# Designed miniproteins, single chains, continued (3), part 70

Each design is a single chain, and the fold is of that chain. pLDDT is the mean over its residues in the fold that is shown.

## One batch from the design tools (miniprotein)

Design m10407
Fold by ESMFold2-Fast:
Structure m10407 (fold): chain A 93 residues (1-93)
Amino acid sequence: STIEEIVREVLEGFSRKELEVLLRVLENPKLSDEEIEKLAKELGLSVSTVREMIDKARGAIAEILARLHEAGLFPSYEELDEVVRKVAEELLE
């Protein structure tokens, strides 16, 4: 699908840890400081590095939406979440 192709192109340059952070941002777009600290510990990264990865993830979601809108596609949040999750999980294999 065009949605899946655009998502894959945006995410193809992501590291495994950046994809893990992206999946957490999709689950909770407004991560608390405590949740960010927990995620940093789980990934073996500094809090500052995880914050940079969260910004990268948010930027990627914004880029995907912009490219989809330019193509005349306006998916629901649920549809976008499902496709981004699917592609990220495939890239983690």
Scores: mean pLDDT 87

Design m10408
Fold by ESMFold2-Fast:
Structure m10408 (fold): chain A 81 residues (1-81)
Amino acid sequence: MEKYALIITFKLESEEDKEKVQEALDKAMEIARKAPGVLGVERIGENELAALFDSEEAAKETAERIKKEVPYVKDYKIIKL
């Protein structure tokens, strides 16, 4: 089964941003959990989220939605597993 990992990194510029980044992460995880083709979602760090998808397109569409709807996104990458 082909799998794709979407790793989203959030901006963590200061200790003061930690609570806001946590809220942004929670919102991004909620979007990812409801995304078509999602296989799993987990927090992999204080400012990082991993979501597994059954297709590259599903991962890309989810990443673009999170970039549009969630603040503090620094970057994302998609890895074929």
Scores: mean pLDDT 81

Design m10409
Fold by ESMFold2-Fast:
Order: C-alpha cells, then structure tokens, then sequence
Structure m10409 (fold): chain A 78 residues (1-78)
C-alpha cells in the first residue's frame, strides 16, 4: 500500500468516526459498541505507527481522529 493510500485510509477513518458519533447520538449505536470501536482503532494506530513511523501524515491524521473520537465519547457519557 502506498503512502498516499495510507493517508486516504486515515482520512476516511476520521470521517467514519464522526459518523459513528452521530449514530450514538441518535441511539442507533450503543456507547459500549463505540467504545469497542475506539479500542480497536487505538490498536490499529499502534500497528500503523510501527510500520510507517510516528511522523507519517497518515499516523498523525489517525491519531488526531482517535483523540477527537475519544473526547466526543467522553462528552456523550456526561
């Protein structure tokens, strides 16, 4: 997979995480299901950083998306 393909995947992942938050807000997805998705995403980030390096644009984009997703889930728990 090329560096450009990895970046495109990270950007798509960010969009999918935003959609998942909307589904939780609408009651279509449980908080527990979203938390499992977050744990899975954190594992994928660790693996990607090992392969591409921490400074790769895809790793940086994915890290930002995961941090935003985690923060949004915490807000939803209130």
Amino acid sequence: MSDEEWLALAERFAAEMEELIRLVERGEVSLEEAERALERAEGELEKLAEVLGADHPAVLALREAIERFRRRLEELKK
Scores: mean pLDDT 79

Design m10410
Fold by ESMFold2-Fast:
Structure m10410 (fold): chain A 63 residues (1-63)
Amino acid sequence: TDEGIAEYERVVASLSPREAEVARYASQGYSLGEIASRLGISTSTVGKLLTRISRVLADRFGK
């Protein structure tokens, strides 16, 4: 549905640059360790960002 793409784009636009990068890599199937390595941050930080993003996404895309 076109609405799903528009909603995803709105959520990504509302994220910080770091949160947007984490969300993008996660959507492509990268693991926590791979995302951490690519962004130069800890896996703990990636996990915290994903938890935050997941809550935002669940509010928007909960089915």
Scores: mean pLDDT 70

Design m10411
Fold by ESMFold2-Fast:
Order: structure tokens, then sequence, then C-alpha cells
Structure m10411 (fold): chain A 100 residues (1-100)
């Protein structure tokens, strides 16, 4: 399987467009998700808006990083220590890739 960094320009553009569509749809429907608290919706909205900005600039990895950071804040708010730890490990790995 190809990594995101090894994808050709057409595959990267396809991933970017698909992520933008998913973010836009999630933002439109976020207020309709009854299972989320108002504080969780605020955290997710801020993360999604930041990810959208990065995707519009062509920065797919930074967009993904923004989404993971939002997920950490939600997991912390819920007291979900296992999910928080897993997401923080993914953030660390992704930040090392971005630095290389």
Amino acid sequence: ARSLLEADPEEQEEIRKKLLELIEETLKNLDKVEELTEEEKKILREALEKAREYLEQGNILEAYLALLKGGVKVAELRGDEETKKRLEEQIKKLEEIIKE
C-alpha cells in the first residue's frame, strides 16, 4: 500500500477533495449530532475549520494533524484516556513525518 507521501499528485488531489467534502458535510451536520455536547461541538468545529483551511492551502498532513488534535481535546473532555493516548501517539508520529 502507498503512503500518503508516496501517492502521485492525482491521488493526493483526490484525497484532498474527498477530505474537504467530508469536512464540509461534517460541519453542516455537526449541530444535528445529539450525542455531542455543546463543548464537544465547539472543539470539533474549531478543528474542522482549521483542517479545511489547511486543505484549501494544499496541506493534507497539517489538516490531518488538526483533526487529531481536536480528537485529543474531545477524548480528554470525555475522560477517555485510552483514545487520548492513541491519538497523541498518532500526532507524535505525524509530526515526525512533517519534520522530515
Scores: mean pLDDT 79

Design m10412
Fold by ESMFold2-Fast:
Structure m10412 (fold): chain A 92 residues (1-92)
Amino acid sequence: DVIEEFLKEFEKLLEERVETRDSQAFLERMEELLKKFLERLGITLEELERWFEEGTPEMAELEKRLKRLLLEYRAKLTRDEELAAKHLKELE
């Protein structure tokens, strides 16, 4: 399942970004993953956007899952920043 493989790889990239905190490397890998995904589906980015706009159940589920992963990523990033700030304060 191309969609399941994409979501799994996207989640892995989000986890790696939390660990490394390298935004530039993350963005480059995200662009590569998106290009690969579109190529495997045989569609353009514009066609994918149209599918979301048309409100197919499959695309609605994909959008929901992507939003959930992004929210989880933001929560992890915020927690790591708070933890890093706490450790730095203890060293001062």
Scores: mean pLDDT 67

Design m10413
Fold by ESMFold2-Fast:
Structure m10413 (fold): chain A 71 residues (1-71)
Amino acid sequence: SEEKAKEIRELFDKMKEAVEAGNLQEAADYFQKALKLLGENKDDPVVVREALKAIRENFDAFQKALDALKL
């Protein structure tokens, strides 16, 4: 649980760093990895809470990564 929450946080941190560097494809790749991990741990409240916190705190980066995924 805690280890998976840490992985989610690290993936969102890397997504934000990639967006800030202008590497939108890299940001999209990290975002896809975070979504996969979240889906695999959707019933873990610690993982879900950490993901929501990361999205809230990095909303602009999240939106740019989502756009790069063409969703």
Scores: mean pLDDT 79

Design m10414
Fold by ESMFold2-Fast:
Structure m10414 (fold): chain A 60 residues (1-60)
Amino acid sequence: LSEEDRRFNAILILRLEVNRAIKADPSLKDLYKKGLELEKGSVQDLINFAEEVRKKIEEI
């Protein structure tokens, strides 16, 4: 996959995980802004943040 394709896939996953987190715990709505800030970062940073968000949901 091209870097551009990997980036788009990572952004999609991040947005899904952030939306799930906010739905589970509305106090996490600030994650949406953090996600947007990271969207132009590295693909690995996007993946790492999505995993971090997923772990927070598991704690709820």
Scores: mean pLDDT 76

Design m10415
Fold by ESMFold2-Fast:
Structure m10415 (fold): chain A 68 residues (1-68)
Amino acid sequence: GEEEELKKRLLELAKGLIKKYLLEVLKAESVKIEEIDLETLKVTFVKDGKTYERVIKLSNLLSDLKSL
């Protein structure tokens, strides 16, 4: 339905924002983002030769980004 399409669109926008933040602000060397569900993303990134894995929920996006 239209609501599911909107949720998928918001998820894609969130993925773009998270990737840009990690690459441009935190200066990560690489970023991989995987969809777990319509509200949850698994983010894997490399910084200073170390690999980090984080789960980001769209409901807690700002809080989860701040903890990176």
Scores: mean pLDDT 80

Design m10416
Fold by ESMFold2-Fast:
Structure m10416 (fold): chain A 65 residues (1-65)
Amino acid sequence: SAAEREKLQEMARLARYLLENPDLSVEQKEALIRELQALADSLKSESHKAGVLQIIEVLRREVER
């Protein structure tokens, strides 16, 4: 759906911002990851949700390092 596509585009935008701004504080990075998680949890497609959750897991590991 158009709404699902818009959510995926928003998540891509947030993930790109996180990756392009390595100087963000740990707290700011964690807040962005929580925003991504909330958007992922709102997805209706289980396959899209599973794929996005895998990407969030990778981003979380980068923040913790």
Scores: mean pLDDT 78

Design m10417
Fold by ESMFold2-Fast:
Structure m10417 (fold): chain A 57 residues (1-57)
Amino acid sequence: GKVEEALAKMTPRQRAGLAAAGRSGDPVLIAAAVRDLQEHFGLSRAEALALLERLAA
């Protein structure tokens, strides 16, 4: 799906930064990460949140 395609296109550095945002529990950092994923990878809000949850695990 789109989440798996986005993950495949990310650099290790991008994945690490998004994982840190997801693990932070900070609504501002999470909102910024969701916006970045929507703008650069064409993800929906739900898909962006799912991707952050996957990376935070």
Scores: mean pLDDT 83

Design m10418
Fold by ESMFold2-Fast:
Structure m10418 (fold): chain A 79 residues (1-79)
Amino acid sequence: PRYRIIVETSRPITEEDERAVREAVEAAGGTLLSLERVDERTLEAVAEFPSVEAAERAAQLIAERIPHTRRVIISEIPE
């Protein structure tokens, strides 16, 4: 299934934050389809995961690897 992941931070997004999101998605077994900086403090990723548990693991890894994360929002995208 395809998921949208929104990462909101308390500080400006950096290239290291973007790389952390990419690495977290891959580590969880997902395939990153897009990654966009929507504003100074918000990233939006779209990724395919084999299961909801894999998507949830990616969200957890993002929160762990980006210490200034305010929230991570994950939602399934319909077909």
Scores: mean pLDDT 85

Design m10419
Fold by ESMFold2-Fast:
Structure m10419 (fold): chain A 90 residues (1-90)
Amino acid sequence: AEAVAREIVRRFLADPEGAAVVAELAELARELQAALEAGDEARVAELEKRLAELIARLEALVREAAAAVPGATEEALALALAMVAAEVAA
């Protein structure tokens, strides 16, 4: 499971589109943190909506990467998504 999840993540991050989505998510997460620190509730709501849309795209790209990996189970996909989320949060 873990080895398959790591291969899914490797393929996702090797894709320029996947790398670009991670970079855009990291930037929006920084903007969200700044809005939270400023107490700008309207901006927080706007950024959270944008982040949700981008997370959906990230999940779709990770699923596409998983489709190319033999033995990709729902467990391996869930682990891969968790690993990608940890990379964005770091």
Scores: mean pLDDT 80

Design m10420
Fold by ESMFold2-Fast:
Structure m10420 (fold): chain A 68 residues (1-68)
Amino acid sequence: GSAEELERGARGAYEAALKAGRSEEDARFTQEAALRSGTPEGADAAGVMGANGGDGEASERAARAAAR
């Protein structure tokens, strides 16, 4: 995907975490994990993990698994 698609996915992950009642700090960790994944699939996985209460490291692990 393009950088624009990745940024959109990462923003979606941030917004999903906030809607799920996560703190702004946790939402930012989720957004960072999504961006580090480098793929839309990884960004989606990071967003799901973050929304379900995963920390930044858990979101990053989920993103890496989905990207492979």
Scores: mean pLDDT 70

Design m10421
Fold by ESMFold2-Fast:
Structure m10421 (fold): chain A 98 residues (1-98)
Amino acid sequence: ETEEQRRRNRELAERYRKFMEALDKIVKAIQEGKPVDEIKRYAKEAAEAMGLEVTIEEDGDQFTITIKDKEGNTATVTAPREGIPTALLKAIAEIFKK
């Protein structure tokens, strides 16, 4: 591999690490009963690590998670509070399939 390829691989690994750390923070915040605003903050950290935007809207007992890329592609998943980490992963996966 070239030095450029090795550098790119390190950058991708670092972004993935930051994403996984943010996802772990979301899971722990839910388990510890942290405020929704703190969960939203960690979700934004996770999305930003992947170069995406996230919006989380509360609608009763459900949360609507919308992921948006720079081209305007969107993916939306609705889940209860406990399902936010899985919903975020699904929405991000849907964006990367486009």
Scores: mean pLDDT 80

Design m10422
Fold by ESMFold2-Fast:
Structure m10422 (fold): chain A 65 residues (1-65)
Amino acid sequence: SSSDIEKLRKEIRKLVMEGAGLTMQYLLASLKGDESLKEQYQKQLDAVARREQALIAELDSLLSS
């Protein structure tokens, strides 16, 4: 439905913003040479990316119906 599509789009936008914030933290950790902190942020970025891919696939499925 139109409401479900709008809800998914809002969730995707929130994840994009979360990913942007995590990317900045990753870059700051990189500048400091903090390999442990880089690895932690990379894992969080990977999780966000997987969730985004799942929601985009769900949105595409709804739009192609």
Scores: mean pLDDT 88

Design m10423
Fold by ESMFold2-Fast:
Structure m10423 (fold): chain A 58 residues (1-58)
Amino acid sequence: SGAAREEMAKYLGVSVGTISAAARGNIQARLEIQRRIIERGKKEGEKAVRELEERKKK
């Protein structure tokens, strides 16, 4: 649905057009989405580790 594509685009920080292109099989758009998913996971992991380290310090 259109709403699901908008949510995914917002979550990954890409345009809705990029999500739609990837859904149509555009390889460049798919690679961009994959890169954004990896970046997002890395940021979440780094934040979790930092929060745990801050708690251990106290």
Scores: mean pLDDT 76

Design m10424
Fold by ESMFold2-Fast:
Structure m10424 (fold): chain A 69 residues (1-69)
Amino acid sequence: TSSLNRQQSISVSNDILNLVNQYKTNSQQLLQIDLNTGLNNDLSGSNSLLQLGQQLGSLAVGVYLSSLS
């Protein structure tokens, strides 16, 4: 294992943390929006959460591939 691999692993971990924090923020915003606006925002929120899930999945694959190198 090289220092470059360590830097990559740390970088990816930070990206995952950033997405988790983004998800928390979005979840809180969705709750506030839901209190004010209703049905139309549920669809927008669902799409945003699906996008975040896809990004997290992509990062997980990246971590796995980085570990194999």
Scores: mean pLDDT 61

Design m10425
Fold by ESMFold2-Fast:
Structure m10425 (fold): chain A 68 residues (1-68)
Amino acid sequence: HLERALEAARRGDGVGAVEHAREALLATKDPQERRRIAREVIDTAVDAGLDDAAREIDRLARELLPPV
């Protein structure tokens, strides 16, 4: 799902990027892997101008990761 999230973000599909990022985050229980997935998708969404999608993915990642 990570690759699908990145592909969706690169083509400007914010909804697809959020949905595939959610699935990728839920597919792993490793906090380090979740941080890596969130960072890659958020960075790609921001670069593509998908600010709402980037914000939603950040929110999902924060709910699934220990607070910092």
Scores: mean pLDDT 78

Design m10426
Fold by ESMFold2-Fast:
Structure m10426 (fold): chain A 80 residues (1-80)
Amino acid sequence: MSYKEAVARAKEAIRAGDAEALREATRELIRRMRELGAPESTLRDLEQLTELTLAGKLPAEQAIAALDVALGLAEQLEKA
């Protein structure tokens, strides 16, 4: 699964309230971003984003916006 597919699946999981799908998609996204050379601080932020979303402490709109930011970063890293 590509990082683009992982972001799309994570966004769908957030909209559906599917905790298992969100965990799977975010784990794949973190793995792909690590392969692209993303900083560990960024990967940690994505892990925290997932946990806060699953705990109901982060609004879905903010979680989706953060995933779009992560997608943009992954695209920049792929070009480097």
Scores: mean pLDDT 85

Design m10427
Fold by ESMFold2-Fast:
Structure m10427 (fold): chain A 91 residues (1-91)
Amino acid sequence: SMEELLEEAEKLLKKGDEYFKKGDYEKAYKYYLEAELIVETLILHYIVTKEPIPEKVLELARRIAENLGKVYEKMGKLEQAKVYYALADHY
């Protein structure tokens, strides 16, 4: 279900945050990417069905993009960080 996918993405985001706090940016990155794949699937569903994307989905996508930006920044990948920060601002 859409709600189950949203809950799983939130769970993955929290796991990424735990590893980020520990300074394990490689693990944080992997969890954030998994969360991104789920929210991208949710967004594509609403686009294909021509339904408005729920605010809850957009807010989660924004948070994931912002946190991916932070991980890229910590890893010294400033161009990738800039792309994800811009993506977060557009949600």
Scores: mean pLDDT 89

Design m10428
Fold by ESMFold2-Fast:
Structure m10428 (fold): chain A 120 residues (1-120)
Amino acid sequence: MEEQEEKAFELLEKDIRERGGLPLAGFNEATGEYRFAPPEDFERIKKILKEAGAEPLLQEVDNLEKEAREKYKMDDEEVASIVVNFVLARLAERRGLPEAAAGYQRRIDEIKELVKKKQK
């Protein structure tokens, strides 16, 4: 379980490096700017998790997607954004970067709040 999750994070780090060190999510654009991640980033993450056999983490991602779509009625970009930030938070925790992990978690909470307000 933990070994497969570690392999998934190694593949994610490789993907980030091959993209020129750019973030997987559109949240890292200038000071104080937030953008939703493209759906392609979500598909890429799911593919990496499947290739690594990180089934528990993939199940958490599937549960998060289901909650986002059914409970919050999120669109594809909003779903991609919460999933990308969730997986990056887990990666940051595993690499001993608690401040980065907290930052990604805050972005998830902010997206949920924005979507909830947007529906009303």
Scores: mean pLDDT 73

Design m10429
Fold by ESMFold2-Fast:
Structure m10429 (fold): chain A 107 residues (1-107)
Amino acid sequence: SKLDEAMKEVQKEVLELEDVYDKLRKEGKILTEEGKKELIEKLKEFNEKVLEIMKTLSKEDKEILFEKVKEYYKNLLETLKKNYPELVPDFEKIYKEFEKRAKEILE
């Protein structure tokens, strides 16, 4: 189904974001200004790709994809609160901007 293809593409984007996170963490750069910028830019790319995919789906499938991405963000923020609480405010702000745009697509 088109939803299955969308979920697979989102999972690929999740893995790419996790790769950037792991690279920066292993290099000890995750809390540097350069590392934070790279991670934030990758998260914004993830958001743009998800929003683009959502626009191509039926209303029902958009809602399913949105719920899945909200679950992913919840898990991501919980991980950051434990390991890198300094990153949480920026990630929450980016998530809120994503959520607002996603809700506009759902209307």
Scores: mean pLDDT 89

Design m10430
Fold by ESMFold2-Fast:
Structure m10430 (fold): chain A 72 residues (1-72)
Amino acid sequence: MKLSPEQLQELARRVLELAREAGLSEEQIEALDRGLVALSITQDPSVIIDAMRAAGVPEAVIERVRELLESL
């Protein structure tokens, strides 16, 4: 998947909003933010999914992020 800078910024905004609404811990939100930075460098969506799983983010939240990636 090839993400434009605008798509990446919109994805970051929505993902962080979903994380806060889902009640993720500050540590999980920081891990997610690092995953978004890695995504901006690598352009590989799997890096954000892997970062979320490593941080213990619930699968329901991960699926919402996957849906956002597919909509871009």
Scores: mean pLDDT 76

Design m10431
Fold by ESMFold2-Fast:
Structure m10431 (fold): chain A 68 residues (1-68)
Amino acid sequence: MTLYIEYLDSSTIRISGLSEEEAEELVSLGAEKVEEDGELGVIVDLRNEKIRKKIEELLEKHKVKLIL
């Protein structure tokens, strides 16, 4: 599965291409669940260490595509 990562600012990213389970796990850690154009995503604050660690694990397990 391919993850799509978009930097909204220097400390905030949007991740799309997650499963419902992966999105809910990130939301439980403090991420915001969003849906745009029918795609499930989450907005995460990279200053949250628990979220940052989970994202690093996801980046190692999945193919990643950076969006501008």
Scores: mean pLDDT 77

Design m10432
Fold by ESMFold2-Fast:
Structure m10432 (fold): chain A 65 residues (1-65)
Amino acid sequence: SAAEQREEALRTIEVARAALEAVGAADEGKRLEQEAMELIRQGRYEEAIELVERRGKEIYLAALS
């Protein structure tokens, strides 16, 4: 359902933000959340999840380098 997809997207954002804060990328995590929340506002829940998973991983790996 749309409600379940929305909940998954919000949970995905929460997990990604915590991981990025832990590696010193809190500002990048905040910007990623803002972009994903805009997709959620548009009802684009699957795109929000894909964005957070892909971009969050890129930021996380860059922060570890």
Scores: mean pLDDT 89

Design m10433
Fold by ESMFold2-Fast:
Structure m10433 (fold): chain A 70 residues (1-70)
Amino acid sequence: EEEEIRKKLQELMENADISKLPEIAELALKLGADAKEMLDVLKERLKGQEENEISKKVKEVIKILEEHLK
């Protein structure tokens, strides 16, 4: 069910290490998750995060999702 998959993916993104977010986002897209919801969760996870290699990688995923939503 789409709603249950959505909930599980959101929980994963909220609780997983920042380093795992790009991988989770890729899997979520392959499973048909809503790109807008993923974008919102990723943006929320980056709030208050310091700039580093991992946060830059997550920002790259956000940019890709934004282009996808055009």
Scores: mean pLDDT 72

Design m10434
Fold by ESMFold2-Fast:
Structure m10434 (fold): chain A 69 residues (1-69)
Amino acid sequence: GPELEAKAERTYKAAKEAIENGDYVAAQFGIRELENLASEAEKRGDPELAEKIRQYIEEVKKLMEEKGL
């Protein structure tokens, strides 16, 4: 539902902000939350949302790697 999508978007934005602020621990927790949300989307039969959330995870991981984690 729209609540899951909105939560994923908020978590993604928070994770990116954490990386910009050098808070890599918060960014790692954000990735874990996004992984949980992607699994929940699949469980609910929403593969499009799960794919979108996995793209968020991939982008966050790439940004963390670019910052030397």
Scores: mean pLDDT 86

Design m10435
Fold by ESMFold2-Fast:
Structure m10435 (fold): chain A 65 residues (1-65)
Amino acid sequence: SARAERRAEQRRYGAENLVNPDPVTRYVAEKLREIGDGLQKALEYRKQGNLAAAEEAGRAGGGSK
């Protein structure tokens, strides 16, 4: 148990350092994630056959207006 707890702490420490490198890197990563979310929703709506909603979701993810 102590061994597993130490490894979990090391992963948390490493993750904290990775997610807190600098504000610019975090900002860019967040913007790219927002674009990905929009595209994912567009694909989901397209799969449902709702092309209008898919188009709007794609615009939120970086599609043209």
Scores: mean pLDDT 63

Design m10436
Fold by ESMFold2-Fast:
Structure m10436 (fold): chain A 76 residues (1-76)
Amino acid sequence: SEAAEKLSELFRAMARELKEGKKEEARKEAEKLDTLKILELLEELRKALKDPSVSKEEIKKLIDELEKEINAFLES
């Protein structure tokens, strides 16, 4: 997915900033990473809801993970 690609790109950007000693820039990339995790989980949930082979248990796990990430984001 596009969100997964962006997630990987931001993770690599954060690693590059840390290697250059730019801790503040790395922290800003980490904040974007949290937002993209939520977007990736939303994409997975949307796809799962369209797929009749995906079980209710799998959908519940995606909802639980989304709730966890949203709560973590709101606490930060």
Scores: mean pLDDT 72

Design m10437
Fold by ESMFold2-Fast:
Structure m10437 (fold): chain A 120 residues (1-120)
Amino acid sequence: SEKANELIKKIKETKDPLELFRIAEEVGRLSPEFTKEEIEKLAKAIVDAAKSPVQLVNLAITVLDSAKTEELKLAVLREVGKRWDEIGINGAILILSYIKLKDPENYEKYKEAFFEGAKA
């Protein structure tokens, strides 16, 4: 879709960390409008845009908080999992603790998506 492509372009071109967080929140809010393929591309673009481990953890939490679809939460967790070496144990604990607090019933599913990424 034109909107998904527009958001991916903005994510790749932005130099402002605050604008990146605003776009990540917008992706979450608009997530029901996107196909599974578009969600996977958006999740990858957001995670790839992170310039530090702290920014990566905070972007992941921003998307998890704003996401209206399970598919976006799973896609972001898989992409963040691929970079678990960068975020370390403390970063992983922050993300997983946030999920357990906000959505305890689906915690095991989201944890599995994170570790699926970590194995890739």
Scores: mean pLDDT 88

Design m10438
Fold by ESMFold2-Fast:
Structure m10438 (fold): chain A 97 residues (1-97)
Amino acid sequence: RERGRREIEEGVPESLARMFGSIARLLGEKLGLPQDKIDELSQLARDIMLHRDDAATLQRIRAQIESQLARTDDPAYREALQVLLEVVDKFLAALAK
């Protein structure tokens, strides 16, 4: 809502977050996950993209994904969570440069 700051308000972060959430949804559907797990993956993917420039928030998301990996008995959900974890690690590595 910062109307005077076009360089900050490009709408691109929200568009990327929606696209990434949609990709995670398609991945969950392809893996045959239940709707609640698909929604969790979509939300995690969106949060990762929205906070891609915030190392502290990405570290918290990483810890959340690791916690979910420790609690899930579904190998397909584990595989999807591991993909999101790799994406978080890549953004963290990029921020460290």
Scores: mean pLDDT 76

Design m10439
Fold by ESMFold2-Fast:
Structure m10439 (fold): chain A 74 residues (1-74)
Amino acid sequence: MSVEELVEEMRRFVEEQAKKLSEEQRKELYEKLERAIKGIEDMKKRGVSEEELLNLAKMEKLLLEEYIKELLEK
């Protein structure tokens, strides 16, 4: 799996989960997604290896999943 594929999976996951959230929560979730993607792009621009970028993208996806879980829990 490439970094680009992981970023696409993160976008799809956020889009699907956003349907379950309030308008306010959706805005915050999309802001977190954009910050995560920007962080990955900034690291890529600095010449970080593909392996390190893959690990970063996996961690960012996990953090987004945990954040969404917290929003959906009471």
Scores: mean pLDDT 81

Design m10440
Fold by ESMFold2-Fast:
Structure m10440 (fold): chain A 57 residues (1-57)
Amino acid sequence: EKYVLKVTITTNGKQTLTFHFYQGMSEEEAKKQGDNFVATAKKLGNDAKVEIKKVPL
């Protein structure tokens, strides 16, 4: 099944960035990177959320 991963990053209630990855990144890898981003943002005093969706081609 062909899909892209849509990753949306929101910081302090504002949507800042959306990426589309075509078969180069697994959902597990995307989640791990998202968790690291949230942890880093928290250390800097920011509230960040990462949302990952599979989008069919």
Scores: mean pLDDT 71

Design m10441
Fold by ESMFold2-Fast:
Structure m10441 (fold): chain A 92 residues (1-92)
Amino acid sequence: MLPKIKKVTIEYIDDTTVRITVELESAEDVPTAIGILTKLAMENGAVKISYEVKGNTLVMEVEFRNKEDKEKFVKKVVELAKKTGGEVEIIE
């Protein structure tokens, strides 16, 4: 079961690095969100993952082996957010 996402902010840091900020409805959903997003990043060619938790907000920075893997990951994150009724903001 996917946790309910209130908002996802996707920030493009460079050609291979993206920062995603996920605001969840409950802090109890944060561990599940970490698991889902970390697995998704690793399945799409992530070489480095870091994250920070602030209450019900997860900030995850992911570096990929190439730009194509980054874009594929971003598209999947947007699809997950939309499926849960969350707002999506993209900052390039």
Scores: mean pLDDT 84

Design m10442
Fold by ESMFold2-Fast:
Structure m10442 (fold): chain A 58 residues (1-58)
Amino acid sequence: SRIEEKRKELHALYEQRLALSEQYQKSTDEAEKAKLQAQMAALDDQMAALYAEIKKLE
């Protein structure tokens, strides 16, 4: 179902977000940390949008 596919996608985005967060914590380069922060913010937006789509399908 479309709901199952979207839930799997949400889980995959969550894992990507976690990996970026770990890189952010280990990085000592401020430019890299800023880039990682922007990427995490973009993933947070994607996850929020996908969660809203899942709620509409239920």
Scores: mean pLDDT 86

